# Ledger of designs, part 74: designed miniproteins, single chains, continued (4)

Each design is a single chain, and the fold is of that chain. pLDDT is the mean over its residues in the fold that is shown.

## One batch from the design tools (miniprotein)

Design m14565
Fold by ESMFold2-Fast:
Structure m14565 (fold): chain A 88 residues (1-88)
Amino acid sequence: SKVEKEVLDAESSAALAIMAAHLGDREAAIKALRKAREAASRANVPEEVREEALRLLEEAIKILEEGGDPKEAAELAARAAELLAAAQ
């Protein structure tokens, strides 16, 4: 379904962002996080879950854009993916 597709797209993009961050590919991680954010914004999950996932993804993007710790960004992306998966 469309609901399942958007959640799966967000989860997959978050997983790619986590991998890219661990490999030190900051640009690839940011691109993947932006895709995860776009998919999460269209996911038909409870509003509270969607808002929290978007907040975590936006924070992860800011950390990477500001030259922060990629591991911290990866942890936030993982939390966002877990929230979206649990809401299905």
Scores: mean pLDDT 82

Design m14566
Fold by ESMFold2-Fast:
Parts: structure tokens; sequence; C-alpha cells
Structure m14566 (fold): chain A 62 residues (1-62)
């Protein structure tokens, strides 16, 4: 899970670098769309990680 968040953050950094280098409006729009999609996935993973932490803290018994 942490590895997935790390990978998504690395992809965001790569997209940001490409946006800085790209002046084509169609390419920029595609990169912005990918950036937004990755952002949504990061939020979802952060929520899931919080839920899993709470489940572990509850200490499930058999």
Amino acid sequence: MDAQIEQLNAQLAAIEAQLAATTDPAQRQQLLQQQMDIGVQLVDLAVQKTVEKREQERKERE
C-alpha cells in the first residue's frame, strides 16, 4: 500500500515535469487529466490506509 502511494507520487512528479516542458495545449490537457486521476487514486488509498489502521487497532479476535 505505501509502495502504491509512493509510485503514484513519483508519477505525479513526472507529469509535473512534462507539463513544465510541454506547450502543446492538447498534450497539456491530457497530462492535467492524468494528474487529476492520480490525485483521486491517492486520496482513495489514503482513506483505505486509515480504515485498515483502525481495523488493526480494534484487534480483531477469532
Scores: mean pLDDT 76

Design m14567
Fold by ESMFold2-Fast:
Structure m14567 (fold): chain A 92 residues (1-92)
Amino acid sequence: LAEELEKVARELGLPEEFIKFLRAAAEGNLEEATKYVKELLKKGYSAEEIVDWAREVFEALKERGLYEKYEEELQKTADVIAEAIRKALKEE
């Protein structure tokens, strides 16, 4: 899953820190995911932009027929994404 998320995010031209965020989230690493959200916010990206990018990546996976294959991992990744954004906003 992490490799597929990274590939799609790169094809969409998303920032390297966002790609690292997706990888950390797919690996269930909440601490690293939160760190990358904070770095994105420091660079001037909004939480709304980060959420929109995550939706674009998930929609691209669905269009490629990968959603069913990774449904459980994608749900778990989405939960880590939401929690990392929440923690980054709360602590900064």
Scores: mean pLDDT 81

Design m14568
Fold by ESMFold2-Fast:
Structure m14568 (fold): chain A 75 residues (1-75)
Amino acid sequence: STGRVMLGVAREAIRAAREGSAAHGRRALDNARQFYEEVRPELSPEEQAAVEAALAEAEKTVDDREARERAMRLA
């Protein structure tokens, strides 16, 4: 389903931030958000809620990684 694919894309942004870099995570999250905006009308309200929760977790993960990398650059 489109909702399942969208959840996978959001989770990949989390992985990119955790295992790669803030820049990779931010790019993956931006791509995930663009894909969500394109497919949102095709999703059920339940699928939209699940995707939005996953995107919120991805944003938090990317923000945390960006903060850590910024702190390292300023040290």
Scores: mean pLDDT 84

Design m14569
Fold by ESMFold2-Fast:
Structure m14569 (fold): chain A 80 residues (1-80)
Amino acid sequence: LIEELKKKAKELYETKSEEELYELLSSNAENLEELLLKSFIASLLVEEKKPEWGKESEEERIFRLLAGTKEELEKLVKKK
């Protein structure tokens, strides 16, 4: 599951424009898989763009929120 979502996030990152990726990130996730996918996309965007943002930007803050939510949801995948 998680590895499949990482693969899909990388495919979206490579095939979609930056504008389309931000649109996906700004939409509300309806389920665990969608939220994880968004976290991976945000991670890829931050990794590529972080040197250009300088000190923590709004995009980096959003990425941290998504990454934190992903980590919490991963802990709860089996039991809540």
Scores: mean pLDDT 61

Design m14570
Fold by ESMFold2-Fast:
Structure m14570 (fold): chain A 84 residues (1-84)
Amino acid sequence: LEAEIEELEKRLAENPDDGELQLRLGLALAKLGKYEEAFRYFARAIEVGDDITAALARMNLGVLYIIAKNEGDEELVKAYEEAV
């Protein structure tokens, strides 16, 4: 999974406005429990991605919000509430 993240980061460095890569990197980081980093990539995927990529990123942000509230991550909860 970390090797997958490194490959996605390398690809994103070559294509920084690729919303699909932003979404995929966010998903990989969320699987590692790196929710704050995942949140940032999902937010970028919403800004630069097409309609389907943005919709998927919004759904995943909603999942992160539920996780953050259940785990008591006050900083991530505030970041989500301020972003939406």
Scores: mean pLDDT 77

Design m14571
Fold by ESMFold2-Fast:
Structure m14571 (fold): chain A 95 residues (1-95)
Amino acid sequence: KEELQQKIEELQREFQEIVEELKELISKLTDEEKKELALQLLKFLQESFDTLLRNVQKMGESDDPDKQQEALDILNNAKSTLRETFKKIKEQLLS
């Protein structure tokens, strides 16, 4: 349980840093269409991340070791996906 909670907090910090970095980058966009799409993408990322964390928290509160392991697997996959998604977003916003 403690390992899961620490990983959740670490992922939350990393996501918040990414959100702030994206907001800064979006604020510098002069293309109205590109800005609109970037804001929509940021909203979807925030909503998806929030849903993911709620599901992982719920699984982690279970006394079932299989559910605890599944929660850890989801978090590990989320870290990889978050990093890759951020890279793609930055490439699209800078192009």
Scores: mean pLDDT 79

Design m14572
Fold by ESMFold2-Fast:
Structure m14572 (fold): chain A 79 residues (1-79)
Amino acid sequence: SALEEAMVAATLADPGALAEVRRDLAALGLSADSSDEALAALRAAVEAQLKALGQPLSLLPIFEFLLRVALAVLRRAAA
């Protein structure tokens, strides 16, 4: 989407933001080479935690969007 592209471009243009994304994804065990299976497992863990805490599941699409942007940043920075 245009929003995803804008966020990726803005993050790549900001060395501080890029470094933060790299640190946060590494802390989650994610890399540019992370499989769809690993991403699905993280999504399932987040969904389970939201349910356990009684938090709204409407936060899950926001998490998925941010994860897609962060991974796109990592993959483009690695290329």
Scores: mean pLDDT 82

Design m14573
Fold by ESMFold2-Fast:
Parts: sequence; structure tokens; C-alpha cells
Structure m14573 (fold): chain A 92 residues (1-92)
Amino acid sequence: MEEEKKKKEIFEKYRKAVEQLSTDMARKIAEAYKKSPEEAEKVRELGDAQLDHFAEEVEKETGDKKMGEEVRAYGRANFDKELEKLKAEIEK
């Protein structure tokens, strides 16, 4: 039970960090997209690498590989959502 509380707290800390990363990177990707889709793709690849790093840290701290996968999936989903939102604003 205490272990579940620790995992939840660790996940929430990384979830907040991943949200911040996703928002910042999505903004940079959207701005790069105004210049070139190729530049936007390069920035997204950098963001994916950062998400992999957070997932590995969560996996190490929790000892739970599935929790690392959840962090990566959450980050990617939030990335796509923020990017789509900003892309729509830029294209108008």
C-alpha cells in the first residue's frame, strides 16, 4: 500500500514535468512548422527523446516498466493534442 502511494507520487511528479515538456516542445514544433514541416519533424524527434528519458527515470524510480510506458504514452498523447491545437492557431 505504501509502495502504491510512492509510485503515484513519483508518477504525478513526472506527469507534471511531461506536461510542461509537451507544451513547450509543441509550441516550438508549431513555430518550426510555420517555417518548414521538416524542421517541425526534427523538433518532434528531440521531444520524443526527452520523453524516453523521463520514461526511463520513472521506470528506475518505481521499478515498474509499465509505469515508464504509461509516462511515454501520456507524453505522446499530450504532445499530439497540444501540437494539433497550436497548428490550428498558426494555420488560420
Scores: mean pLDDT 74

Design m14574
Fold by ESMFold2-Fast:
Structure m14574 (fold): chain A 69 residues (1-69)
Amino acid sequence: SISEEIGELAKKWGLSDEDVEVVRSLVSMLLYGYSRGNGFLITLSRNGLRSVVGEERTEEIEKMILEHL
């Protein structure tokens, strides 16, 4: 799945196992938000990703998600 693919990318970025699982959860929330048109979940998951991986990596993750949709 795209969530697993992004989780592997997070491991390559040198994130801890705990932060990799946080990223996977946030990616799943972002995917669900997009699938339901839920702007609150999209905003919440984006802000969560920015806090863990920063702005540039969050933009990379979003591009991967949007290209998968």
Scores: mean pLDDT 87

Design m14575
Fold by ESMFold2-Fast:
Structure m14575 (fold): chain A 67 residues (1-67)
Amino acid sequence: GLLDELLRQHSLELAEKIAEYLKEKEGADSYSVELIDVTHARITLTKGDEVRVYEINLETGEIKQIK
């Protein structure tokens, strides 16, 4: 429904802002964002040949590096 789509868009916008923050903080070359659900996202940062993966709880603000 429309409400579900608005919630998804809001979560994606929040995840993108967090990805930009992490990219800047870590000095990464690029990032990608995958929205898992409306409360969880996965962010991948690339810096040269190094790849780091973060899982984010968009409800609590917890950022966990998984790779």
Scores: mean pLDDT 85

Design m14576
Fold by ESMFold2-Fast:
Structure m14576 (fold): chain A 73 residues (1-73)
Amino acid sequence: SSAKQEEVLNKLSKEELAGMVAAIEKYEEMKKAGKTPTEEELEEAYKKGVEAARAGTAPSKEELKKKLKEFSK
């Protein structure tokens, strides 16, 4: 449910949220291009998202949570 999703997302760190968003965006990007992403490509995207959050270049935690909710369909 929407309420349970909100609770789960609120428990995640900004780094975890940024990593998850980056990995999902990479998955969607590659699927739109007619490609199937590898586990290594998704892991690399996640890692870059985490590093962006640590460097202060990632979106806010609220924006990251909003993006993840949009992907939950």
Scores: mean pLDDT 80

Design m14577
Fold by ESMFold2-Fast:
Structure m14577 (fold): chain A 89 residues (1-89)
Amino acid sequence: MVLKEITAKVNWLDGLSAIKPGMQVALLSKSSPELNGGTVVSVEGDKVTIKAYADLKPGDKFVVYSGAPSETYRKLLGGGTVEKVVEVD
């Protein structure tokens, strides 16, 4: 699978959390319930750039979580909607 560079809009944040480069991302494709992993590369306002090996489309959802070994829901820092997907050559 080709590496994708994903531009996404943050729609929500856990009130004590900030999204930063290096954080882990779970990507939710509407056509597949399988969670695909990615990493935040950069943050600009309410937009994030994510790198992932995932087949995504604009409108798909994502969540950002910490690397802590806590329960899954306590790992969620924020999330939102994929706006653009570009293949990286």
Scores: mean pLDDT 70

Design m14578
Fold by ESMFold2-Fast:
Structure m14578 (fold): chain A 67 residues (1-67)
Amino acid sequence: GAAAEAARYGRLAAELAGTAGGRTAGWMSFQAGEDGDVEAAQRGGREAARLAGTEEGRKYGELAAKA
């Protein structure tokens, strides 16, 4: 479901981010998705994409945001 997809992509965004902010936002997206909070997971994904500092971190942050 959307929460599980957001969690998966948020984790990937965190692992592939080049900045501390991108990593933190990606992990927050993952945690929200694990808790079933789709809106919070999507917000975290948008933040992770914005702060990523890498192409892959941005891509997976955007995928979490669209879950």
Scores: mean pLDDT 89

Design m14579
Fold by ESMFold2-Fast:
Structure m14579 (fold): chain A 57 residues (1-57)
Amino acid sequence: LEEALKILEGALQMVENGVPERAALQLAKRELPPELAAQIHDLASLRALREQLRAQL
């Protein structure tokens, strides 16, 4: 859970720092477990997944 959150926060930080959205999403999908990676379709779903995991802490 904590590791997945770090990956999601890192990907969002990359986008905020000017990294292309597609590159950040691809990196997040590569590092996450398949079940979580499958939930990521765009930046909005990435943010939604982050909030979902934060609520479980």
Scores: mean pLDDT 79

Design m14580
Fold by ESMFold2-Fast:
Structure m14580 (fold): chain A 56 residues (1-56)
Amino acid sequence: EKEKEIMERAKEIIEKSTNKKVQDLARRALILAKMGHIERAEEILNKAVELDKKES
C-alpha cells in the first residue's frame, strides 16, 4: 500500500513539475520504492514536494 502510494505520487510530481531538481528527486523516490526502500523513498519524496512548493 505505502509503496504504491509513493510510486503514484512520485509519478504525478514527475509529470506536473517543470523543475528538473524536483523531477530528479521524484524519480529517485520512485526507484527506491521499487527496490523496497520505502522509508528512504518517502523521505526523498517529501523533499521533492517541499522543493516544489518553494520553487512554485
Scores: mean pLDDT 80

Design m14581
Fold by ESMFold2-Fast:
Structure m14581 (fold): chain A 94 residues (1-94)
Amino acid sequence: MKEKLDKDITDALKLMIQSVMKIEAKNKKYDDRSKKILERIGYLKSQALDLDSKGETEKSKEINKLINKALEYLDKGDLDSAEKYVDEAEKLLK
């Protein structure tokens, strides 16, 4: 907005804008990952209910235990650990 920004001021402003855009892009990726994890958890909950209805109560309990761990890590902002527990729960579905 200033008519006569010198080179140093222009370069500093450009770096600030690039930094803000990178932070926004990272936040968007974390939001998308979190949403995907929650969708996978919803599916696993429905599968656990189906398993319990079929008498596979032990598998249902194991899946619910892993879901609860994934939710704990999501609450802490640890998406990598949350995904790990979701992956382990999905493996129990065969």
Scores: mean pLDDT 76

Design m14582
Fold by ESMFold2-Fast:
Structure m14582 (fold): chain A 60 residues (1-60)
Amino acid sequence: GAHGGGMYGAGAAARGGNSEAGQKAGQWAVLTGDAEKAYEYGKAAGSERYAELAAKAAQE
């Protein structure tokens, strides 16, 4: 899980260009089973890894 701001706060920071916040938001989205947000926040963080995790989460 993410510390402090949680998924939505980190997601907002990621869209403002904060890659670390985007990674945390993506991780939270995967943990909550929200594959669309995981992909979106992962891409905002510049991480294809979260896009892969979003695809995997969607299959589960």
Scores: mean pLDDT 59

Design m14583
Fold by ESMFold2-Fast:
Structure m14583 (fold): chain A 61 residues (1-61)
Amino acid sequence: HMEEVLRRVQELSDEGARINEQARQEAKKAEKDGSSWEVETQAGIEIIKLSVEALGLLHEH
């Protein structure tokens, strides 16, 4: 059971890292039109959502 929880937390962590890397690349491209802050803000919100889910799994188990 704990192995399943840890695997899910690792999956969420990997997804967060992927979102962060994509956001960094997109923000660099968006610098020309001043939209980088929108890309960074949206990515931050998604990462926070994943973090809350991961903490909930760890807290419950």
Scores: mean pLDDT 76

Design m14584
Fold by ESMFold2-Fast:
Structure m14584 (fold): chain A 93 residues (1-93)
Amino acid sequence: SSMEEQRKKMELLLEILGLANAMEHYARVHNAPSDPRAVEVAERAKKLVEEGGSLEEWEEVVREMGRLFEEGLGAPGVGEELAELLEKKLKEM
């Protein structure tokens, strides 16, 4: 990929982490149950971090997470899990 494409993927990754942390915080503060849709999107985000993916796949995950966050849906633990996964991947490089 071009340096520009890699930069865009990094920006999308940071947005995913931000959304995941916001959704996790919302779930804890409001005692919201885990929504299966939020869990599924979080698992897809983890896969993108672990395996990579196209720019379109990263954009789609950001869109879906943003929409779920706007709906007030939470995913307890997802922000923490994604942050830990990213830290592990960065140490393996």
Scores: mean pLDDT 70

Design m14585
Fold by ESMFold2-Fast:
Structure m14585 (fold): chain A 77 residues (1-77)
Amino acid sequence: ALTSDQISAAFSMFDVNGNRFINYSQWQAVMNAMQQPSNAAWWAAFSVYDYDGNGTISFSEIQNAFNNSGFRISSSF
């Protein structure tokens, strides 16, 4: 499981301009650096976190996605 600190660190990596939102281009750049296999998979993952469908991911949307996943974020990962 990911800790809240790990989520914050990951979010900061995506949020290169520090505005607390991740757009699809920032998402693709990080996924490409992590050698992820396809644009369709990247878009599907982005769409899961883009809860309100506005084309950007906020930190709150990521926290809500983890809270709604049916498991608790563990400090002992």
Scores: mean pLDDT 57

Design m14586
Fold by ESMFold2-Fast:
Structure m14586 (fold): chain A 72 residues (1-72)
Amino acid sequence: STAQRLADLYLEHPEKGLSAIASLYSAANLFKVAGDDDEARRLLEEVRQAAATVRDRYPDRSPLSQEEIDKL
């Protein structure tokens, strides 16, 4: 899954994993502006799941806090 790949990327290459998560978040916002709410929602869920997976597995290394994840 994309969430698992992003979590693995963040753990092996933190700078690349964080950049990939940020890029998906930016893409979700672009789809929302373009009126594709379904794709925007799907991408935000992928970001949320990836961040939650990193937090659950490595709480001290999560790119986002639980509060930030819940706001996505």
Scores: mean pLDDT 70

Design m14587
Fold by ESMFold2-Fast:
Structure m14587 (fold): chain A 82 residues (1-82)
Amino acid sequence: IREIQNDIELIKQLIKQKYDVSEPAVKKVLEGLNEIEKYIKNKDYTQALKALESIEDAINALKDPEIIKLYNNIKEKLKSLV
């Protein structure tokens, strides 16, 4: 759980560092990550996984290997909890 939360925070930091947070696509990803964190805090792992999958195309569109790797790690860990 802590590892998933840490990976989400790291993705958020990398996105804020590398991309303009006022861009609609970037804002959508950050909003999605915030929603996933809420579900994880409430132990709603099924909803967290669905929210994570809803931003998959946006994450892949960034073409950032570091962010994509972190995203896939979060996805694998969430799948193990469902």
Scores: mean pLDDT 79

Design m14588
Fold by ESMFold2-Fast:
Structure m14588 (fold): chain A 86 residues (1-86)
Amino acid sequence: VKKKLQEFIDKKREEETKFYEELEKKGVSVEEQLLLFGRYVGAEEEVLKEIEKLVKEKKLEEAADLATKTRIDKIDEEVAKMLAEA
């Protein structure tokens, strides 16, 4: 159980690192990276609109925090499923 959980977290970290590296190679702005990451983590439409608003207001730290919270919530859902199945 613990090994599968660690592998899942490590895989998500690697996928996120590669996601940002690919966007950086393409010359995508930090603002666009935050919006694309929000979509990548499966944020709901309401959350995506809030991230877009924060980015337009140049509140990049708040936008990043919201995207990160959405990521954590989605990972917690998958972790809870893995623990319930163990």
Scores: mean pLDDT 76

Design m14589
Fold by ESMFold2-Fast:
Parts: structure tokens; C-alpha cells; sequence
Structure m14589 (fold): chain A 110 residues (1-110)
């Protein structure tokens, strides 16, 4: 599941940066863990919530994972080891952060 969530988050961030707007990505994964059903996790950068990840039961043993960007991603730069993101709030404030890829994977696997 963690790898599916990481890729969905990256896809949502890429899509937002390319489109110049907030975006949503929906994927499905085989996971029967009931503790994840109806769970919502936010990934925050410098106190700014960047993405929201929601898990919904579709059928027994299958989850729908919805990733929504909460602010406009204006810049996304990817390296094998890190991801650089610039996000813009509704008030036009820009927050930039560099995230180790391993750190993103660890945060989303919890």
C-alpha cells in the first residue's frame, strides 16, 4: 500500500504543477486493513497542509485512495534522493521545502 500512496501523492503534485491548479488523483489498492478505512492523513510542509490522503472501502480487501492537493503547487523538482516543492496558499503566500524521498515514503507508510 505505501508504494501506491507515495506514487499517488507524487502524481497529484506533478499534475498540480503542470496544470497550475489544485488536482486530485484516485487509485485503488488491494488492502484489507480495516484501520485504514475512512482514514484521512495530511502531509504538511512548514505548517502548510500540502496534500490530503483519504482511504475508502470499495469492496472487501480493496481500498480507494484519493489524494488531493490542498494548495497550488507552482514548482516541483524531482531528484532520485529528494523532492523540491513550492506551494502557494489561497492568500498568495509561497512555501518552499525540500523533502528527502525516503522521508516522504516513511511519512506515508505510517
Amino acid sequence: LGAVVVEAVLEALRKSAEAGRREEVVVEADDGNPALVDATTRFELEGVPLVEVTFEAVSPGRLRVTVRTLHLVTELRETPDSIHITAETAEGERHSVEIPRAGLEAALAA
Scores: mean pLDDT 70

Design m14590
Fold by ESMFold2-Fast:
Structure m14590 (fold): chain A 79 residues (1-79)
Amino acid sequence: MEVEAEVLSLGRRSARVRVRVRGETPGEIEFLVELDENGRVTAVLPVDPAAALAKLSPEELAAAGRKAEEAVERERRRL
């Protein structure tokens, strides 16, 4: 399974990330990533949980969420 994360928007307290899953069950999941005042990730939430669970298992959804968190941290370091 190939997983690619793209930061769509990066705000002071939140970011929106699109995760593309390629393979047998291709799909796109958007995540809302919540940040504290120091830019630390406090929550990673699918924007549409029902659509996410229809495309991915709970384990795959957790893996996609980790990729979303990594993408936000990478984008912050770029700035």
Scores: mean pLDDT 75

Design m14591
Fold by ESMFold2-Fast:
Structure m14591 (fold): chain A 71 residues (1-71)
Amino acid sequence: NAQAEADRTVRVAEELIDKAEEAIKQGNKRQASIYLAAAYVALTAAEMLGADPERIEELRKRIDEVAKKLE
């Protein structure tokens, strides 16, 4: 079921964003950038699988916010 796979992939993207945020709090910018890159890939896959566009938009904004903290 593509919808169930989309939902799982969205959860993976969320977990990766959470891990990136935690890595930044720990001062590990390298680890944060790795998690953030993985979150981008997972979110793109979720979008292709038909995940909710509002959910995708929300998570994209979170990724952008985390990316700004890496500058």
Scores: mean pLDDT 86

Design m14592
Fold by ESMFold2-Fast:
Structure m14592 (fold): chain A 117 residues (1-117)
Amino acid sequence: MDEDLKEFLELLRKVNPEAADALETAIQKAIEDGDLRAFSLVLAQGLVLAARTASQEEFDKFAEIARKIAEKLPPELRQVLLDFIDRVRKLVDEGKLTPAEARALLREFSERIAALE
C-alpha cells in the first residue's frame, strides 16, 4: 500500500474508525482488482467523510494527502480527482457541505470517472 494512502487511512481512523476499516477493505480490493476507477471513488468517499467529521485543520491535512495520492494516478483520473478535491474544499470553506450535497458530489464524480476511456 502507498505511504500517503496509509497516512490518509490512519488519520481517518482517528475521526471514524468503522468507516476507516470499511474504506481500507474497499481500497485493498480495488488495488487487488487493478481497478483505479474504484480506487478513486473510494478515496473520494473518504475525503467527503473527513470533510464532514474532521476539524478544518484536520481536513486541510486530508486534502493535502489526497492531492499527493491523486498526483500518482494516470493523467485523466488525476485531473478528475484534483478537481473533486478543490470542489470539496470550496464547500467546506463556504459551510455548504450537507449530506445531500456530499451525495450529489460523489454521484457526479462517479459518473465522470465512469466516462473515462
Scores: mean pLDDT 82

Design m14593
Fold by ESMFold2-Fast:
Structure m14593 (fold): chain A 78 residues (1-78)
Amino acid sequence: GRTLSLEELEKLREAARFIEEKGGSAPVDEVMKETGVSRELLEQAAELGLFDIKDGIVTPAPGAAGVLERAVAEARAR
């Protein structure tokens, strides 16, 4: 699979945090606008099991924000 860059992981972490602050789900367009994450990156993260995208709504998997925070820390050590 594709290795995500530090910048991509940071955007996904912010997306997960934003959605949690919104009550656990948010429209794809709002997530993209507020966090700068691309639709392509969100879809790639969904394929990795970090997000669920259904009917234009994004829901982070349980613990996704924590997984992404650890992934960002590991990427910074590369």
Scores: mean pLDDT 81

Design m14594
Fold by ESMFold2-Fast:
Structure m14594 (fold): chain A 96 residues (1-96)
Amino acid sequence: AVELGRRGEEAGEEGEEEAKTPIQRAAGEAGERGGRAGLLGAERARGERAERLARDGGLDGEAGGLLAEEAKTAEQATGGAIAGIGGEINGLLALE
């Protein structure tokens, strides 16, 4: 149950074990108010914004790569969640 220790580096905080991912913090806050749907909406909006910046060509080699990667990761997470929900609904409707 332990993340292999690069969380702080990825978050821009070297060696700080108090660093929590912004997504986990946002999920906690959204969970109290609007549930997990709020988290998915926030991640999707973030990915779309990163993709628009990459498309407009307002990117610097390295920054452009990071924005494209973030947009792709957000789309993968959103697509996977939607596929999971659809699969569960189909399974429930099939009722074996």
Scores: mean pLDDT 52

Design m14595
Fold by ESMFold2-Fast:
Structure m14595 (fold): chain A 68 residues (1-68)
Amino acid sequence: RRREVLREGADRLLQLGEEAYKKNDYETAAKHYEQAARLYREVGDTERAEKALEFAQKAKENYEKQKK
């Protein structure tokens, strides 16, 4: 049951990251994606955790471009 709650939380954070990314709020997107990856890792979903980290990295790269 705890695993289901953590996974639901990770899915929600992933969705929040996607919404922030669509609004070009890359800093917020990266934070949400990193938290989603953390929760996926806690439930043993390594594949989704790696995917979320990849999205976080892309968001960070776009954030760096916005700073210039």
Scores: mean pLDDT 82

Design m14596
Fold by ESMFold2-Fast:
Structure m14596 (fold): chain A 80 residues (1-80)
Amino acid sequence: SSLVQQLNQLIDQLRNTSDPAQQAQLVAQIEQLLVQLAQQNHPDYESLYQQALEATSEKGPSAALRIIGTVLDVELQKKK
């Protein structure tokens, strides 16, 4: 899907970016697309979430925690 392609591109850009402002923008975009994939129960969601987490953990703990928080909120909403 186009969402999967966009996420892969954003994750690759994040891995290759050292500018903090650009990293913050990329993390925000990745976060939004991960929420969309989670809401759609997309089969690639878990794999892409883990790849995004790995990419952000290399850039700083605050970015990684933000992605984790977003995913946890979505998962909690799915539980009965």
Scores: mean pLDDT 73

Design m14597
Fold by ESMFold2-Fast:
Structure m14597 (fold): chain A 88 residues (1-88)
Amino acid sequence: SSRVEELQKRAQELVGRAQEILKRAFSLDLSPEEREEIMKLVEEMDKLLQEFARLVDEKAPVEEIEKVLEEFEEKLRELEELVEKAEE
């Protein structure tokens, strides 16, 4: 229970961070290739959030919930790196 609540809080924080990164990205003059890479990551991240919500609702093992959130965090790092490169 408490661990799942911690993971839900972490997910909310990561989603907030993703929103800030995307706001920065949309203020940039992005190439078509950069836009495509960002949109692909956003789609993958959305699928991971849907899976996270499903696992929480189905009361899946905490380890499975944690793994999906870790995959989301990895995609968030990739998104941040792409936006940082575009800001150069």
Scores: mean pLDDT 87

Design m14598
Fold by ESMFold2-Fast:
Structure m14598 (fold): chain A 96 residues (1-96)
Amino acid sequence: SLDEAVELLRKGGYYLKLNDYEKAIELFEQALKLAPPDSRLYAAALVLLGEAYYKMNKYDEAIELFRKAIEVAEKNGDEDILSRARKILEQAEKKK
């Protein structure tokens, strides 16, 4: 459900702030499975999941997730997610 996906993103974000990246990833992947495909919530889950991989220095995985988030955000017209995903994608590509 949408409410469950939102709560999982909130909880995952909390673990991300604590630098518990493995727990954050688990929660964001669960949120991604519950979010409607190509929704704003799905794009947000992809960005947060990518940020967790980026912080773990898993840049290839992060880049793939940010690219997917950009595709979804462009379809949704979500300029905030699009801007955030593009900015951190550029940072991740510089780490290759």
Scores: mean pLDDT 87

Design m14599
Fold by ESMFold2-Fast:
Structure m14599 (fold): chain A 52 residues (1-52)
Amino acid sequence: TTSYTGEPRAVVVDSNNKIISGPMNIDAAQKKVEELKASGKEAHIVEVDLSP
């Protein structure tokens, strides 16, 4: 039986909607956004579906 849920991955984008970090787990993307905001940069997470 398969136990992997196939969670969607996320990208980090800046205030111009430019991708600044490639696809990653949502938890990692959240940490990246927080680090960028702490450094004075605007960023947010966009979920992407990496369906086969």
Scores: mean pLDDT 71

Design m14600
Fold by ESMFold2-Fast:
Structure m14600 (fold): chain A 78 residues (1-78)
Amino acid sequence: MEEEIKKIAEEALKDVKRLAEHYGRKDFQKEMEKKIKEALEKKDISGIRKVMNDFIADVLIEIGDEIEKELEERRKAA
């Protein structure tokens, strides 16, 4: 159980880091990492899953907005 929770948390942290680094979201990454670590300390698998679901939703919304902004800026530069 403890090893399973640790593996779930490690995968979650890895996913958060990879996505945040790719899109330059270091502040958001630190907040998500903190929440995942707190859930791991409490051995709360459902808490880790909730953080990941919230992270995915927020990242998709913000990444979508950022991509649209980049495309608009490139269009204006052309």
Scores: mean pLDDT 69

